# Designs tried in a protein design run: designed miniproteins, single chains, continued (4). Part 93

Each design is a single chain, and the fold is of that chain. pLDDT is the mean over its residues in the fold that is shown.

## One batch from the design tools (miniprotein)

Design m15223
Fold by ESMFold2-Fast:
Structure m15223 (fold): chain A 66 residues (1-66)
Amino acid sequence: TAEVGEAMRRLYRLLTSLGLEDEAAARVNTIDALVQQGKFDEALELAKAGVREAEELARRRAEEAA
C-alpha cells in the first residue's frame, strides 16, 4: 500500500543520487513485482532493507569525500 510506495520512492531517489540509476530501476521493478503478486509484507521488507543499504553506502561515500 502507501508505505511500500513511499519506501520505493525513497530507495529510487537514494540510488539515483548515488549514480546507480540502473540498480534503482531493477530494485524498484523487483519490489513492484512482489506488490503485483499481493506479497505486500515481502515488498515492504525488501524496500526497507534496500533503503538502509543505500543510506549506509551514501554515508560511507560522504565520509570518503570529506
Scores: mean pLDDT 83

Design m15224
Fold by ESMFold2-Fast:
Structure m15224 (fold): chain A 107 residues (1-107)
Amino acid sequence: SELEKILEELEKIKEELEKILNDKSLSLEEKKERSLKLAEEAIKLLEKVRELADPETAEKLEDLITQIENLKEGLKNSKTEEGALNVIRGLLLAVEEAIELVKELVE
């Protein structure tokens, strides 16, 4: 199903964010650039799920999209490694919450 494909793509985004957080060889700029791209991909997937969801779940997805957009802005404005990593951890948590919501829609 479409939702199963989106779930698989969200799981891949989660894995890539975890890799960024654990990769000591990446520069601050590389971590920011890769995480920003993953955030944009997550937003597009969640917008697609929102169109397929019931109104109550759609509102929860809209809240997550807004949260990810705010985290994306915070990441763009981060000046330190620690600051950027904290925002990326926030993105990981938001993607994990999105995965749980999508799993509930896949019966």
Scores: mean pLDDT 88

Design m15225
Fold by ESMFold2-Fast:
Structure m15225 (fold): chain A 103 residues (1-103)
Amino acid sequence: MTRKLLAAAIGDGDIKETEELGRKWKANLESQGHTAQYSVVKVNSIDDAIKKGRQLGADMVILTGEEIKKKYPDMEFIMGLLVPGQEPILVGIRKDGSGFVLL
């Protein structure tokens, strides 16, 4: 099954940083036996990122930008898990490599 990932730079978020995070997460999914595709976008908010992810049929959204860094300073990035018809599940990926936390 092909996993679809959207990497979203929020506000003034760096597109290159967002692209690198998308690439790292694609590699992580492929190491688990999945085929993965990703796209990179600029959006104005977390809600816009989730909406765009759903429109593109993404299973997951990586969220980056100063708003994310300010709200979650101990996280390398935040991931939104998109389930059809359900609220997105937000997961923080820790900078220290100790794993993830449900937000």
Scores: mean pLDDT 78

Design m15226
Fold by ESMFold2-Fast:
Structure m15226 (fold): chain A 61 residues (1-61)
Amino acid sequence: DSYLHNYNLLRNAGASDDLASMIAEANSDKIYSSLEEMKNSPLAIPPGLTTEMANELIKLL
């Protein structure tokens, strides 16, 4: 399950549940092996992502 894999990758890196859930759901068509791969990939940004969540993601990656 690409959602669970990506969700756990983000959560283990310190992402909030809300951020990890939104990014993992928006990018469920792909399994990312690392945060570095996520950083270097064009991530689908969900329309509900707030400026605060976007800043959290940038700091995480």
Scores: mean pLDDT 82

Design m15227
Fold by ESMFold2-Fast:
Structure m15227 (fold): chain A 73 residues (1-73)
Amino acid sequence: SPEREVVRAGMRVLAEASLIYLHETRNIYSPEELEEALERLREAARVLREQGDEKGVRRAEEQVRRIEELLKE
């Protein structure tokens, strides 16, 4: 559906940004900014689950885990 396409596009952008953040991260993002990104990813995962996009949910959850790892410093 069009709504699903918009969510996927947003998730791709956020996932790509998150990977860049993870690679260069410590001088760019505060723990507060990382927590904000984590909540946005969790919200996207809920929407994707409602749409039955299991792959999208898994990708969102994987990014959540990566951000959680950074917060566990």
Scores: mean pLDDT 65

Design m15228
Fold by ESMFold2-Fast:
Structure m15228 (fold): chain A 83 residues (1-83)
Amino acid sequence: AAEEARKGAEMARKGGNTRAADLAEQSAVWAKEGERGNPEAARKAAILFEQAASHAYSENDLEGAQVFAEGARKAGEIAEELG
């Protein structure tokens, strides 16, 4: 999850999608806290990943959208296991 956020943020930044990059950077912080055992942080990361994916998709960054969607799935699974 945190790795997907960092990769997605770099791709979004290269593509000029500042909104997706910012959301992905925030997702990385919350995903890291979720991986440490905080279910609320994992849920927040999943939401931010979904928002980043929507922004990437709307700007025709299909590869970035896929990376963010995978991050959301992983963060959601962590949240489910913890909560």
Scores: mean pLDDT 78

Design m15229
Fold by ESMFold2-Fast:
Structure m15229 (fold): chain A 57 residues (1-57)
Amino acid sequence: MELEEELRRRIEEANRRLNEAGRKMEASTSSEEKLEYASEAARAMGEIAESISLLRE
């Protein structure tokens, strides 16, 4: 029960980070900054995928 709640929280948190990183990437005019936020978005997506995989099982 707690594990399922924890995984849901992780997915929710990662989704927030993904959205935030996407917004920052769009707002950024620097290629360097864009790459940093794109990297953060990729990490958040990975965390979401992993959490969903664990939740699915």
Scores: mean pLDDT 79

Design m15230
Fold by ESMFold2-Fast:
Structure m15230 (fold): chain A 68 residues (1-68)
Amino acid sequence: GKEEELEKGAEGAREAALKAGRSEEDARYTQEAALKSGTPKGADAAGVAGATGGDGEFSRRAAEAAAK
């Protein structure tokens, strides 16, 4: 369902941030931003922002923009 897709998106965002060399703290914040977006598109945007070196606040803004 939508909830499962959002959870998988958030896990993917965390994993992408870790693979990109981000800290566990940044990865966790990216996952939280993805979940708070409430949409798969928002979660994807958070993951991209986290992986490309954005901090949690940048990931949150990207997720919010993509969710609109």
Scores: mean pLDDT 71

Design m15231
Fold by ESMFold2-Fast:
Structure m15231 (fold): chain A 82 residues (1-82)
Amino acid sequence: MEALMEALKEKAEKLMEPEKQEEFLKLAEELLEWLKDPEKAIEKVRELSEKAGLPIPKEEEIRESLEEVRKIVEEKAAELEA
């Protein structure tokens, strides 16, 4: 995950304007933190669902969604490191 952040930072510095780089890296960091700590992501999803008046997803459903996002991130990381 840390190596992915370094690769994203390097690519952002080459391809993006300075103002957009900061916003992009902040969003990437937040996403990676959620993938790094699934338990915190599960708690946050439950809290947001409750506040929105939506049905609270089951832990298994949240974990499956996080695993799918993780696979996408790993695939994109491989593309960026090529």
Scores: mean pLDDT 66

Design m15232
Fold by ESMFold2-Fast:
Structure m15232 (fold): chain A 100 residues (1-100)
Amino acid sequence: SATTQLQIRAGFLLLAASGELQTLRTSVRTTHPEMASDPRVAALLAEMERIVEEMKELYRQMLASRDPKEVERLYREILEKARRFEAIAAELEGLLREAR
């Protein structure tokens, strides 16, 4: 069904964001430990964590919903959050490049 397809796509978006957050946290700790206490880096990581938690809650609501229109609305919200997450990830990667 269209609903099942959106749930699968949303699940992949959440897994991708969660994995990228874990990779960036690890990169900061292991490759740029001097940046771990930088307030800009801390703020970007905190924002990314908040977005992942928001995506988890929206995904939970999507799985509980029996209304196809609500599933489509929740999918669009998850997609918008995934795009915001990628923009913040790019900003963080830019800061890490400047720290060379």
Scores: mean pLDDT 89

Design m15233
Fold by ESMFold2-Fast:
Structure m15233 (fold): chain A 108 residues (1-108)
Amino acid sequence: SLAEAAREALRKAFGKEPDVVTEAVDANGGRTALAFAEGEMPKEVAEKWAEQLRAAGLVSDETAEKIREKGIKYAALAGEVDGRIAVAVFKRNEKGEFELTAEEGLPT
């Protein structure tokens, strides 16, 4: 499943078990799964990401509230590209930006 792919990618890239795993349909109608490990971040940055992920349909209101409270340090986003599961793995930097650190299932 997409959720399993996201969870496995997070373990493989960072050795971290996700604190939250969600499955959703994004703003473009694509089916996705998001797995993330909590990590404290500036409140304004946490609020921005909680709002953006909720608005994109990637997380529920309840999960968005958890992001505001606990933050995100590591994340894996899984989706389907050309009929294959693709996963992108991110780590939050000190500026509050998520850096792409690994990819699986490139469309070639």
Scores: mean pLDDT 77

Design m15234
Fold by ESMFold2-Fast:
Structure m15234 (fold): chain A 100 residues (1-100)
Amino acid sequence: SLKYDETVEKLLREKLIEAGVPQEELDEFIEWVKKNYGKEYVTEALIDLAVLLGVESPFTIGALNLLKGATFEQRAEFVRKYSSLPEELIDKIVELAKKY
């Protein structure tokens, strides 16, 4: 059976691909996070990326309801203010999101 964290990561990955993030680029990003910060940062990084791209899920709907009609810049400011991730990782997430 799938663990909750594995299910969350899979769901967010699938929704991000549907939103237009190429699977290869998303997988490269996930491996980069694992190598530089650790596997435990992957779920939070995918949630923050999904918030930036306006991707609805059970894990992002609360933030997206607060951000109704927000610009990309306003979503990025929200992620920078409320994310527990290191600033350098948030910068990488914002750069990736700007492409899509």
Scores: mean pLDDT 83

Design m15235
Fold by ESMFold2-Fast:
Structure m15235 (fold): chain A 83 residues (1-83)
Amino acid sequence: MLRFRVTSLADGTVEVVDEETGEVVLRGRGGLISDPRGTAALAGAGAKGAAEKLGLTPASVRPVDVLEATPERGVGVAEVRVA
């Protein structure tokens, strides 16, 4: 199982980090989502994209935590099960 941290910033930057390695797997553009539900949804989408970029086939994606949901930053964590 893979675990990713997805960070969205007020400047529109979205970054997806592998929590085990600390490496940035995916960087993209998106709007800041400053509420916990939106932050969780973005974490799931970002984690799926990161797993696909690593050449893996996601079987399921689940948001598991919202670490921050402020006007400056959204930080969520999602787990990906691979096939």
Scores: mean pLDDT 80

Design m15236
Fold by ESMFold2-Fast:
Structure m15236 (fold): chain A 94 residues (1-94)
Amino acid sequence: SKYKEALEKYLKEYNKKADKLLEASSHPLEHPELTDEVAEEIATDEDLREMALAALETQAALADENVPAEEALAKIKEVIYNKARELAKEKAEK
């Protein structure tokens, strides 16, 4: 079906964006080029910006609760991939 083909395409696209965002967030000192590239893409890509905003909001909430960095990173990762899946489904349904 047209929906199934679109869903597979968008899941691959948004998961790739999620992977890039997490790599930049996890290793900013080891991969400064990814951090700069992601910042430029956030300025031009509305979906990547929405994923980044969800991650930042989650990070702020967890910081207020004094959640350890390891647990905070796991929750942020979950939020980013959940948002990627949500956006992929929305695009596939149109």
Scores: mean pLDDT 75

Design m15237
Fold by ESMFold2-Fast:
Structure m15237 (fold): chain A 84 residues (1-84)
Amino acid sequence: MAEIRALLDAAEETYIAQIEKKFASLPKEKVEKLKELVREIMRETGVILDPNASEEEKEEARRRLEELEEEFKKVLEEAEKELA
């Protein structure tokens, strides 16, 4: 359990750092939106992987994760177009 949490935290930090580096030339509000979506995705992923979470909590987290991933993809595609 602790190892999975550490990996998720490390992945979040790494991904956020990559977003900040890649999109440094974009408006701060767009960079912050991408970072916020990454944090929310990692939070919901943590719930799904938590053995102490109820099945209902995991199902809700899975639905939220799908919505967050779709939004992240759209925002990411828009950000990449602005870099071109």
Scores: mean pLDDT 81

Design m15238
Fold by ESMFold2-Fast:
Structure m15238 (fold): chain A 88 residues (1-88)
Amino acid sequence: SESKKIILEQLERAVKNGPPIKYSEEEMKEMEEHILESIKLLEKEGRKEAAERILEALELAKEYYKNGKRDEAIILLERLSLVIESIE
Protein backbone atom coordinates (compact mmCIF):
# COMPACT_ATOMS: atom_id res chain seq x y z
CA SER A 1 0.00 0.00 0.00
CA GLU A 2 0.98 3.66 -0.33
CA SER A 3 1.35 4.02 3.45
CA LYS A 4 3.81 1.11 3.61
CA LYS A 5 5.94 2.65 0.85
CA ILE A 6 6.04 6.02 2.65
CA ILE A 7 7.09 4.31 5.91
CA LEU A 8 9.91 2.46 4.14
CA GLU A 9 11.14 5.71 2.52
CA GLN A 10 11.13 7.41 5.95
CA LEU A 11 13.08 4.48 7.44
CA GLU A 12 15.67 4.69 4.64
CA ARG A 13 16.10 8.42 5.34
CA ALA A 14 16.46 7.76 9.09
CA VAL A 15 19.19 5.15 8.49
CA LYS A 16 21.17 7.61 6.35
CA ASN A 17 21.08 10.22 9.16
CA GLY A 18 21.56 7.89 12.14
CA PRO A 19 24.07 5.29 13.34
CA PRO A 20 23.82 1.94 11.51
CA ILE A 21 22.24 -0.98 13.34
CA LYS A 22 24.55 -3.99 13.69
CA TYR A 23 22.97 -7.45 13.41
CA SER A 24 24.36 -10.75 12.16
CA GLU A 25 22.69 -12.67 9.33
CA GLU A 26 21.69 -15.29 11.92
CA GLU A 27 20.00 -12.62 14.08
CA MET A 28 18.13 -11.28 11.03
CA LYS A 29 16.97 -14.83 10.20
CA GLU A 30 15.71 -15.22 13.79
CA MET A 31 13.73 -11.96 13.43
CA GLU A 32 12.22 -13.24 10.16
CA GLU A 33 11.28 -16.58 11.78
CA HIS A 34 9.65 -14.75 14.72
CA ILE A 35 7.62 -12.56 12.33
CA LEU A 36 6.51 -15.61 10.31
CA GLU A 37 5.38 -17.40 13.50
CA SER A 38 3.43 -14.28 14.53
CA ILE A 39 1.74 -14.19 11.09
CA LYS A 40 0.53 -17.77 11.68
CA LEU A 41 -0.88 -16.78 15.08
CA LEU A 42 -2.71 -13.78 13.56
CA GLU A 43 -4.27 -16.08 10.93
CA LYS A 44 -5.47 -18.48 13.66
CA GLU A 45 -7.05 -15.53 15.52
CA GLY A 46 -8.95 -14.51 12.35
CA ARG A 47 -6.83 -11.40 11.72
CA LYS A 48 -6.26 -12.33 8.08
CA GLU A 49 -5.84 -8.78 6.74
CA ALA A 50 -3.25 -7.92 9.42
CA ALA A 51 -1.38 -11.16 8.66
CA GLU A 52 -1.38 -10.39 4.91
CA ARG A 53 -0.12 -6.81 5.45
CA ILE A 54 2.72 -7.97 7.73
CA LEU A 55 3.72 -10.70 5.25
CA GLU A 56 3.79 -8.12 2.43
CA ALA A 57 6.06 -5.84 4.49
CA LEU A 58 8.31 -8.80 5.40
CA GLU A 59 8.73 -9.62 1.70
CA LEU A 60 9.71 -5.97 1.09
CA ALA A 61 12.31 -6.18 3.89
CA LYS A 62 13.76 -9.30 2.22
CA GLU A 63 13.99 -7.43 -1.10
CA TYR A 64 15.77 -4.52 0.62
CA TYR A 65 18.31 -6.93 2.12
CA LYS A 66 18.84 -8.67 -1.25
CA ASN A 67 19.46 -5.28 -2.91
CA GLY A 68 22.12 -4.24 -0.36
CA LYS A 69 19.84 -2.04 1.75
CA ARG A 70 20.73 -4.03 4.86
CA ASP A 71 20.20 -1.30 7.46
CA GLU A 72 16.78 -0.38 6.01
CA ALA A 73 15.81 -4.08 6.03
CA ILE A 74 16.86 -4.42 9.70
CA ILE A 75 14.91 -1.33 10.78
CA LEU A 76 11.82 -2.58 8.93
CA LEU A 77 12.12 -5.99 10.65
CA GLU A 78 12.37 -4.25 14.04
CA ARG A 79 9.35 -2.10 13.20
CA LEU A 80 7.35 -5.19 12.18
CA SER A 81 8.23 -6.86 15.51
CA LEU A 82 6.85 -3.81 17.36
CA VAL A 83 3.67 -3.80 15.24
CA ILE A 84 3.16 -7.53 15.97
CA GLU A 85 3.64 -6.92 19.72
CA SER A 86 1.03 -4.12 19.63
CA ILE A 87 -1.56 -6.29 17.82
CA GLU A 88 -1.53 -9.00 20.59
Scores: mean pLDDT 73

Design m15239
Fold by ESMFold2-Fast:
Structure m15239 (fold): chain A 81 residues (1-81)
Amino acid sequence: MMKEAVIENASGGEGFKQTKEALAAGATRITLVDRNISGGGIMAAQYALNKGAEVTVKTTDSKAAEEIRKLLPEVEVIDLS
């Protein structure tokens, strides 16, 4: 069973789709890579948290990092900028 899944380019609806597939496959930790903040990335993170997964977001946008920290305080945010 997959314990960790990395979702590259978590922007938009594709990131949400891949997050749902990873959780269905048994992932307990989701890492979302989102170069720029997007509604899809935020939605994917919220969905994973609601399923009881540990969520990490990696972004190269410091403003996106601040937004995610405010909206989803349970998420670990790694600013790569």
Scores: mean pLDDT 76

Design m15240
Fold by ESMFold2-Fast:
Structure m15240 (fold): chain A 80 residues (1-80)
Amino acid sequence: DEAKEYAYETVFEEALKRLGDEELAKEVAELVADKAIGLANEKNNAEKATLEQVKEILEENKEKLLEEAIKFVEALKKAE
């Protein structure tokens, strides 16, 4: 599961820097990694995406995916 591992690690590091909270960063990283893989799979006719395809999706969409995931996690926390 190299594609998922790469996506998670890449996003986790960025999210941790932005949020300063390991638990929130982990949740954001999981959401973004899953979303990036889903987008790559969709582009590949729902076939399993390769690591290269996931890297391409992250390069193109990382900022937007990260922003959306942070907003989602923050909204969940605020609703508590």
Scores: mean pLDDT 77

Design m15241
Fold by ESMFold2-Fast:
Structure m15241 (fold): chain A 77 residues (1-77)
Amino acid sequence: DLLQQIRDQIEQETQDLINRLRTQPSPELIEEGRKKVQELEDLAQLYLQSGHPELAQTAQDAADRLRAAIDEVEAKL
């Protein structure tokens, strides 16, 4: 199922970045993470406009999780 593969990819890539942020935090990786949050939020909006609310929710949830991880890691730097 292509839609499930897209959801799995978004979730996996997001979790991999969160793991990298938690294990090897750097200002450069935090900046990369912030850009990825914006990309995921933009992607959620595009999916919603295209009639794919489930994909939009997956992208938005990923953005929210990544933002929370960035805030947590940044507070410890």
Scores: mean pLDDT 87

Design m15242
Fold by ESMFold2-Fast:
Structure m15242 (fold): chain A 69 residues (1-69)
Amino acid sequence: MTWADLLAAAEALKDSYKAEAAAMTNEQLSAELQAAIAAGDWDAIVTALAKIMAKYDKKVPVPQPPEAA
């Protein structure tokens, strides 16, 4: 499974999550993606990316891991 596969799967799902993603913050989106990656849950990673894509109107900002302020 490649990054391109993840993006393609997320893009296919983004419209389904548009309303939910619009209500989420960047912190929530980053936390969800980070948790999915840590769990190794491919479906959760795809879902988190789909929400990020939906939130940013086709543009995917890659959320960074939590960092010290």
Scores: mean pLDDT 70

Design m15243
Fold by ESMFold2-Fast:
Structure m15243 (fold): chain A 61 residues (1-61)
Amino acid sequence: MDGLGRDLQTLIARLRRQGLSDQDIADRVADYARSQGINVTSQQVLDGLRLYKERGEEVEP
């Protein structure tokens, strides 16, 4: 919980920098979140990534 949001943001940024597809990023992020006790699906993450990608919002301080 304390670092989970930061870990997810870091993971997403890293995977995008590696050139992974939105689907692969979503799968990895969902897997990580579930391992931390967050009930989230790959589809929910994918939908979020698609919205972010469309708006170009994935880079934040």
Scores: mean pLDDT 68

Design m15244
Fold by ESMFold2-Fast:
Structure m15244 (fold): chain A 59 residues (1-59)
Amino acid sequence: AVSPLEREREAWETDREGVEAEIRAAAEGVARALGGDAELAEKWAEMLLATLEMVISRA
């Protein structure tokens, strides 16, 4: 039996993984538009994910 809190946590983690994937895709798109390398795309993704973490922790 899954408690309501467990269900909310699982749904949030699933949504979060989806959002993280979209942020990574967006960061790669931006880096590509800037003519950047894979390293730049990774830095952009890390920065955006860190920003998302900060926003979520404040919300």
Scores: mean pLDDT 69

Design m15245
Fold by ESMFold2-Fast:
Structure m15245 (fold): chain A 99 residues (1-99)
Amino acid sequence: SLRERIDELARRAREGDAEAGRELQLLLALAKYAEWLLKGDEEKIKEAEEEVNNSDDEEAKKRFKELLESDKEKLEEIASLLPYIEEKMREIREERAAA
């Protein structure tokens, strides 16, 4: 389950795993991109594509391209995770601020 993967990444990020933190940030970016693709928000789509294309992250570029080429059902699945990922990232920030 994608939610179980997000839970494991959030747990690892809380424990100081920088790679898990980066993967969560990438999943957040992908979920936002999927939502913008579904809404037809051309300005946000272009901004996100320019940001990833100007990065040195070849894996991020590949995953953004795969999402762009995916069907509506896959976009809806990934976009539905957006509030869940945002909540997990908020919890991590609050725990770090309290420690």
Scores: mean pLDDT 84

Design m15246
Fold by ESMFold2-Fast:
Structure m15246 (fold): chain A 66 residues (1-66)
Amino acid sequence: SLSAESLALLEANLARARELLPLVRELIRNRREDEIEAMRPEFQANPQLAIDVQAAVALLALEAEA
């Protein structure tokens, strides 16, 4: 089982990912590669955000091909 401190960190990371994901989706849609690269430390610190962003990139790419 996760410790209470590890669970609190996970919850904080999930909340941060939820907050930032709409912004990152908009940056991807608008091809703001410079601003996405500036966020690389956030992706490295938050694995959930990195996963969610990678999924968003894939979904937006599929939408562009439709």
Scores: mean pLDDT 79

Design m15247
Fold by ESMFold2-Fast:
Structure m15247 (fold): chain A 66 residues (1-66)
Amino acid sequence: MLSEAEWEQSEALAREKGVPEKVIELHRALRAGDDERTLALATELGFDRAEVEEALARLRELRAAE
């Protein structure tokens, strides 16, 4: 587990490495469990909406099974 400060450093490093801002935002949304924002960002990045929705549904099932 990382602190918020460590996550901020990780995001800064990702930006320095040339990772697009939308990808960094996507990881933030995934970490926060924000499925709506994750879907929106992934589709903006060119991922197929139906594939992203299926992946999020599987993640919800896995989270519910714990």
Scores: mean pLDDT 73

Design m15248
Fold by ESMFold2-Fast:
Parts: structure tokens; sequence; C-alpha cells
Structure m15248 (fold): chain A 78 residues (1-78)
């Protein structure tokens, strides 16, 4: 299939939220339909979290919205 039909999503980093004790973090991003743009900001943030000792705790959670999709990933300190 054409990757543009199924993977043409603009990913925008919304925020990163640390737990009060710093032991876990949630990464929130938004996916909107449109031409695929550079997702480097999201990738760089994921690399930064990994360098700080955070590891993914579970699969990414996708929530559909009228404007597209919300992505949530949870990380915990290893």
Amino acid sequence: GDPLEEHEVRLELDRVEFSPDGSSVYLYARGTPGPRLDDSPVERRLLELKQQGFVPESEAVFTRTPDGVLLRMRFRRS
C-alpha cells in the first residue's frame, strides 16, 4: 500500500510530564492528518529520556480525537 495513506501523520510534541518524585514520565504528542513532517523533535525527546535512564513501561496509547490522534507513552526510571 501507499505509506502516505496509513502513515501520513504530523507528529507534534505536546508536553512531557514528570511524576513529583521524578521516577516516571509521560510523553504526550498529537498526530494530525497531513503531509508527513520532520518528527525529529519527538525522536530527540525520546532519546533524551533514554539518556536520563528512562525506559518504556508500556506500549504507546493512541486516543482518537476530532482533530486526529493523541499519543501517550509512559516511561519509568530503570
Scores: mean pLDDT 68

Design m15249
Fold by ESMFold2-Fast:
Structure m15249 (fold): chain A 60 residues (1-60)
Amino acid sequence: MTEEEKKKKIEEIADLALDVYDEYGREHAEQFARYLAEKYGLDIDEVLEAFEKKRKERES
């Protein structure tokens, strides 16, 4: 996976995690993000950071 593909996948997972957050709350969103990060071999901390950034931007 290229660095650009990796960044795109992290953004996609963060967007999907926001959908889970809206329906099921933070715990389920974080579990979902972790599951997909492990599945795609991504750094969970980077995925969670992207999710939190997007969440805060929506709440502003």
Scores: mean pLDDT 81

Design m15250
Fold by ESMFold2-Fast:
Structure m15250 (fold): chain A 80 residues (1-80)
Amino acid sequence: MEETRATMEKSIAVMIEAYEKMLRDALAAGIDPEVALERIKQRMVEMVTRMSKILGLSEEETNQFIEDALERLEAVAEKL
């Protein structure tokens, strides 16, 4: 159970790092910041939802991980 949570948290951290790079690359290419962030947020929700389903997490746990991931992603975007 701790192992499942640690796996999800590690995966979210890796995804945020990858998405920060994608967001920077998109902004450098002249893509609208709001459009770039929206697309990345959608991708994050899909990935977290899919992984939660595979790991057998509850709907409540899944929603919490989605909220945490989106909050972290928004904090990264604000620094750009």
Scores: mean pLDDT 81

Design m15251
Fold by ESMFold2-Fast:
Structure m15251 (fold): chain A 68 residues (1-68)
Amino acid sequence: DQAIQDRVGALGREIYALLRAGDEAGAEALKEKAIAELKAQGAPQSDIDMVEAAYKVVRNAVADGRPL
C-alpha cells in the first residue's frame, strides 16, 4: 500500500517534469512502462488505476499551470 503510493508519487514527479518540458510522448511512455511493470508483477487493478489517476492529476496540473 505505502510502497505503491511512494512509487506513484515518484513517478508523478518524473511525469510532471517531462510534461513541463513539453515531452508529452516521453510522459506517456513512462506511464505505460510503469503500468507494464505493475502488470508483470501481478499488481491488482487498483494499483494500475492509481497510476492512471495520478497521470491525469499531473497532466491537469501542468495544463492549468499549477504545482503538484
Scores: mean pLDDT 82

Design m15252
Fold by ESMFold2-Fast:
Structure m15252 (fold): chain A 71 residues (1-71)
Amino acid sequence: DEVYERLLKITREHGSNIQGLLYAAKELVKEGVDEQEVREALIKVFKDIGYTDDEETRKEMAEGIVDAVLK
């Protein structure tokens, strides 16, 4: 998945923090990627980078990022 790979690459380059993921998500939405696809990719990235073991927290963070970039 190109969206997932791009998010993963950006988190590696910008230090695997919330600001890096927010920036990446905003760029994808600007390019016309579907917001739901970005949300699903963010949840997968959070799981794969080990950001947190709490599934609810991963979902909340992904939703918060998508909400922020849709403003």
Scores: mean pLDDT 74

Design m15253
Fold by ESMFold2-Fast:
Structure m15253 (fold): chain A 95 residues (1-95)
Amino acid sequence: SSYEVLKDLAERMKALGDELGKQGKYDEWATAYTKTAELYDKIAEGSSSKQQEAYRNLADAYSNLAETYRKAGKDEKAAEYQKLSDEYQAKAENA
């Protein structure tokens, strides 16, 4: 199904991001996690029964992006992604 394809792609992008992060390639890691979040957002839009799970995954991805930018010394970007993480966490709790 399209849900399973999107979830598989999101998991692969996350794994790629984590590997790039281990190499200190934080901008590339952030890019991979942004794509992961976009894929989970598509899952949330396409599956009402999986919406809560997708929102928790989005919150986690944005939290990881915030940490990535914080480690890169980009505090303003880190704050932006932390805010998105908090917003999707709230959506997950209300879904």
Scores: mean pLDDT 77

Design m15254
Fold by ESMFold2-Fast:
Structure m15254 (fold): chain A 93 residues (1-93)
Amino acid sequence: LEKLKEEAEKLEKELIKLENEYQKAIFDKADDSTIRSIIKQIEKKVQEMQKLYTQLQKASQGGDMDTARFLARISITIAGAQFMIENGKKLLA
């Protein structure tokens, strides 16, 4: 369980870094190719986080409140990244 939480926190930090790169690329008016590349990297990290989320849910059978709060945080992080991906794709379409 704790190792899965550590993996999720590592991916969370990587996602935040990519989200910052995405915002910077939009602000700096980077080309469409650069924006697409960043979006693709965010999608890959979201898939990794979704996989870990499922594993965390299974490992937390009988779950305590702290684990439930952690899962809620990861769910919100995934939703935010998915929203950014969707908006970025619409911008490039």
Scores: mean pLDDT 81

Design m15255
Fold by ESMFold2-Fast:
Structure m15255 (fold): chain A 63 residues (1-63)
Amino acid sequence: SAKLKAAEAEIEAVIAKLQAQGASMRDMVLKVMEKMMEFAKKTGLPMYEATNLMNKAIIEAQK
């Protein structure tokens, strides 16, 4: 739970930063995926949970 909340906060921070920089939707999607892979490797977040968060973020980013 704590790792999931931390991962969601990381995704939100990346999206907010890129939106402030005027990044394209493509850049946001790629950076979210990159950040989730990095977060999973560094924190030991299960790949199943990382994949679910990435998919959710990608869907939200496409709106």
Scores: mean pLDDT 73

Design m15256
Fold by ESMFold2-Fast:
Structure m15256 (fold): chain A 72 residues (1-72)
Amino acid sequence: MKPFVLVSPSPEQQESLLRFFRYAVEHIDELSDIELEAAREAVKAVRQHRDQVSPETIEAADRLEAALEAKR
C-alpha cells in the first residue's frame, strides 16, 4: 500500500479517526467479528503510513492493536 492511498488527513479527519480507534478500544468486547476485522485493517493501514498521520493517531492505533491481541 502506498502513501497515495492514505493521504495526510486534515486535523478534523485525524480527530475522527482517533475517536474511532478510542471507541473501538473502549467497546472491544461489544464489536462484531466484521467490526474487529475492519479495526485490524485500519490499524494495519496506520502502521504502514505512520509518516502521514499524527503521533496521537499512531498511539491510538497501537493501543487498539494491543487490545485486539489481548482479546485473543
Scores: mean pLDDT 71

Design m15257
Fold by ESMFold2-Fast:
Structure m15257 (fold): chain A 72 residues (1-72)
Amino acid sequence: IKKSDDVSKKNLSLIGQARSYYRQGDFTKATQLLAQGYKISLDNQDIPSAIMIVREAKKMGISLEEVRKAIA
């Protein structure tokens, strides 16, 4: 059974790490971390968390297509 609170906390951690890599110019690593959070959210059917990841990617200039491609 999935726990939304655990998923949200993990996604906040992944977003924080992605922001750090983004600020360092490592867009590939930032995208991978966001893709991990997006996949975890979808696997747990946590749509609000998935939307949060998408919004953060958009703020960083990372397209949803790049996030989806990274979870392949």
Scores: mean pLDDT 77

Design m15258
Fold by ESMFold2-Fast:
Structure m15258 (fold): chain A 104 residues (1-104)
Amino acid sequence: SELEEYKKEAEEKVDEIAKEAAEAYEDLDEKEKLAVEGIKLLREGKYEEAEELLREAGVSDRGIEELKKVITKDTSGLDEKQKLVAELLHKAIEKFLKLLEEKE
């Protein structure tokens, strides 16, 4: 199917995207680095601390809600294409954070 072909191609690019994002991390400003730290806290289930850091980083309340859904794999209310995008974003974020932990 078209979605299956898209998923395979996108999954092949997830490693490349995560590596490029990890290489760009050193060039991030303090607010962007706070956003990354907030995402790490979301993965750890520390939602209140994560939301505070993300707000300090300038992420909107809507942006925080969307990030939380991606990190927690909450696909409720999403169509099949939106679920695929959320799954790919989750995989990219997981690989990105793992590369940061291994590199720094």
Scores: mean pLDDT 75

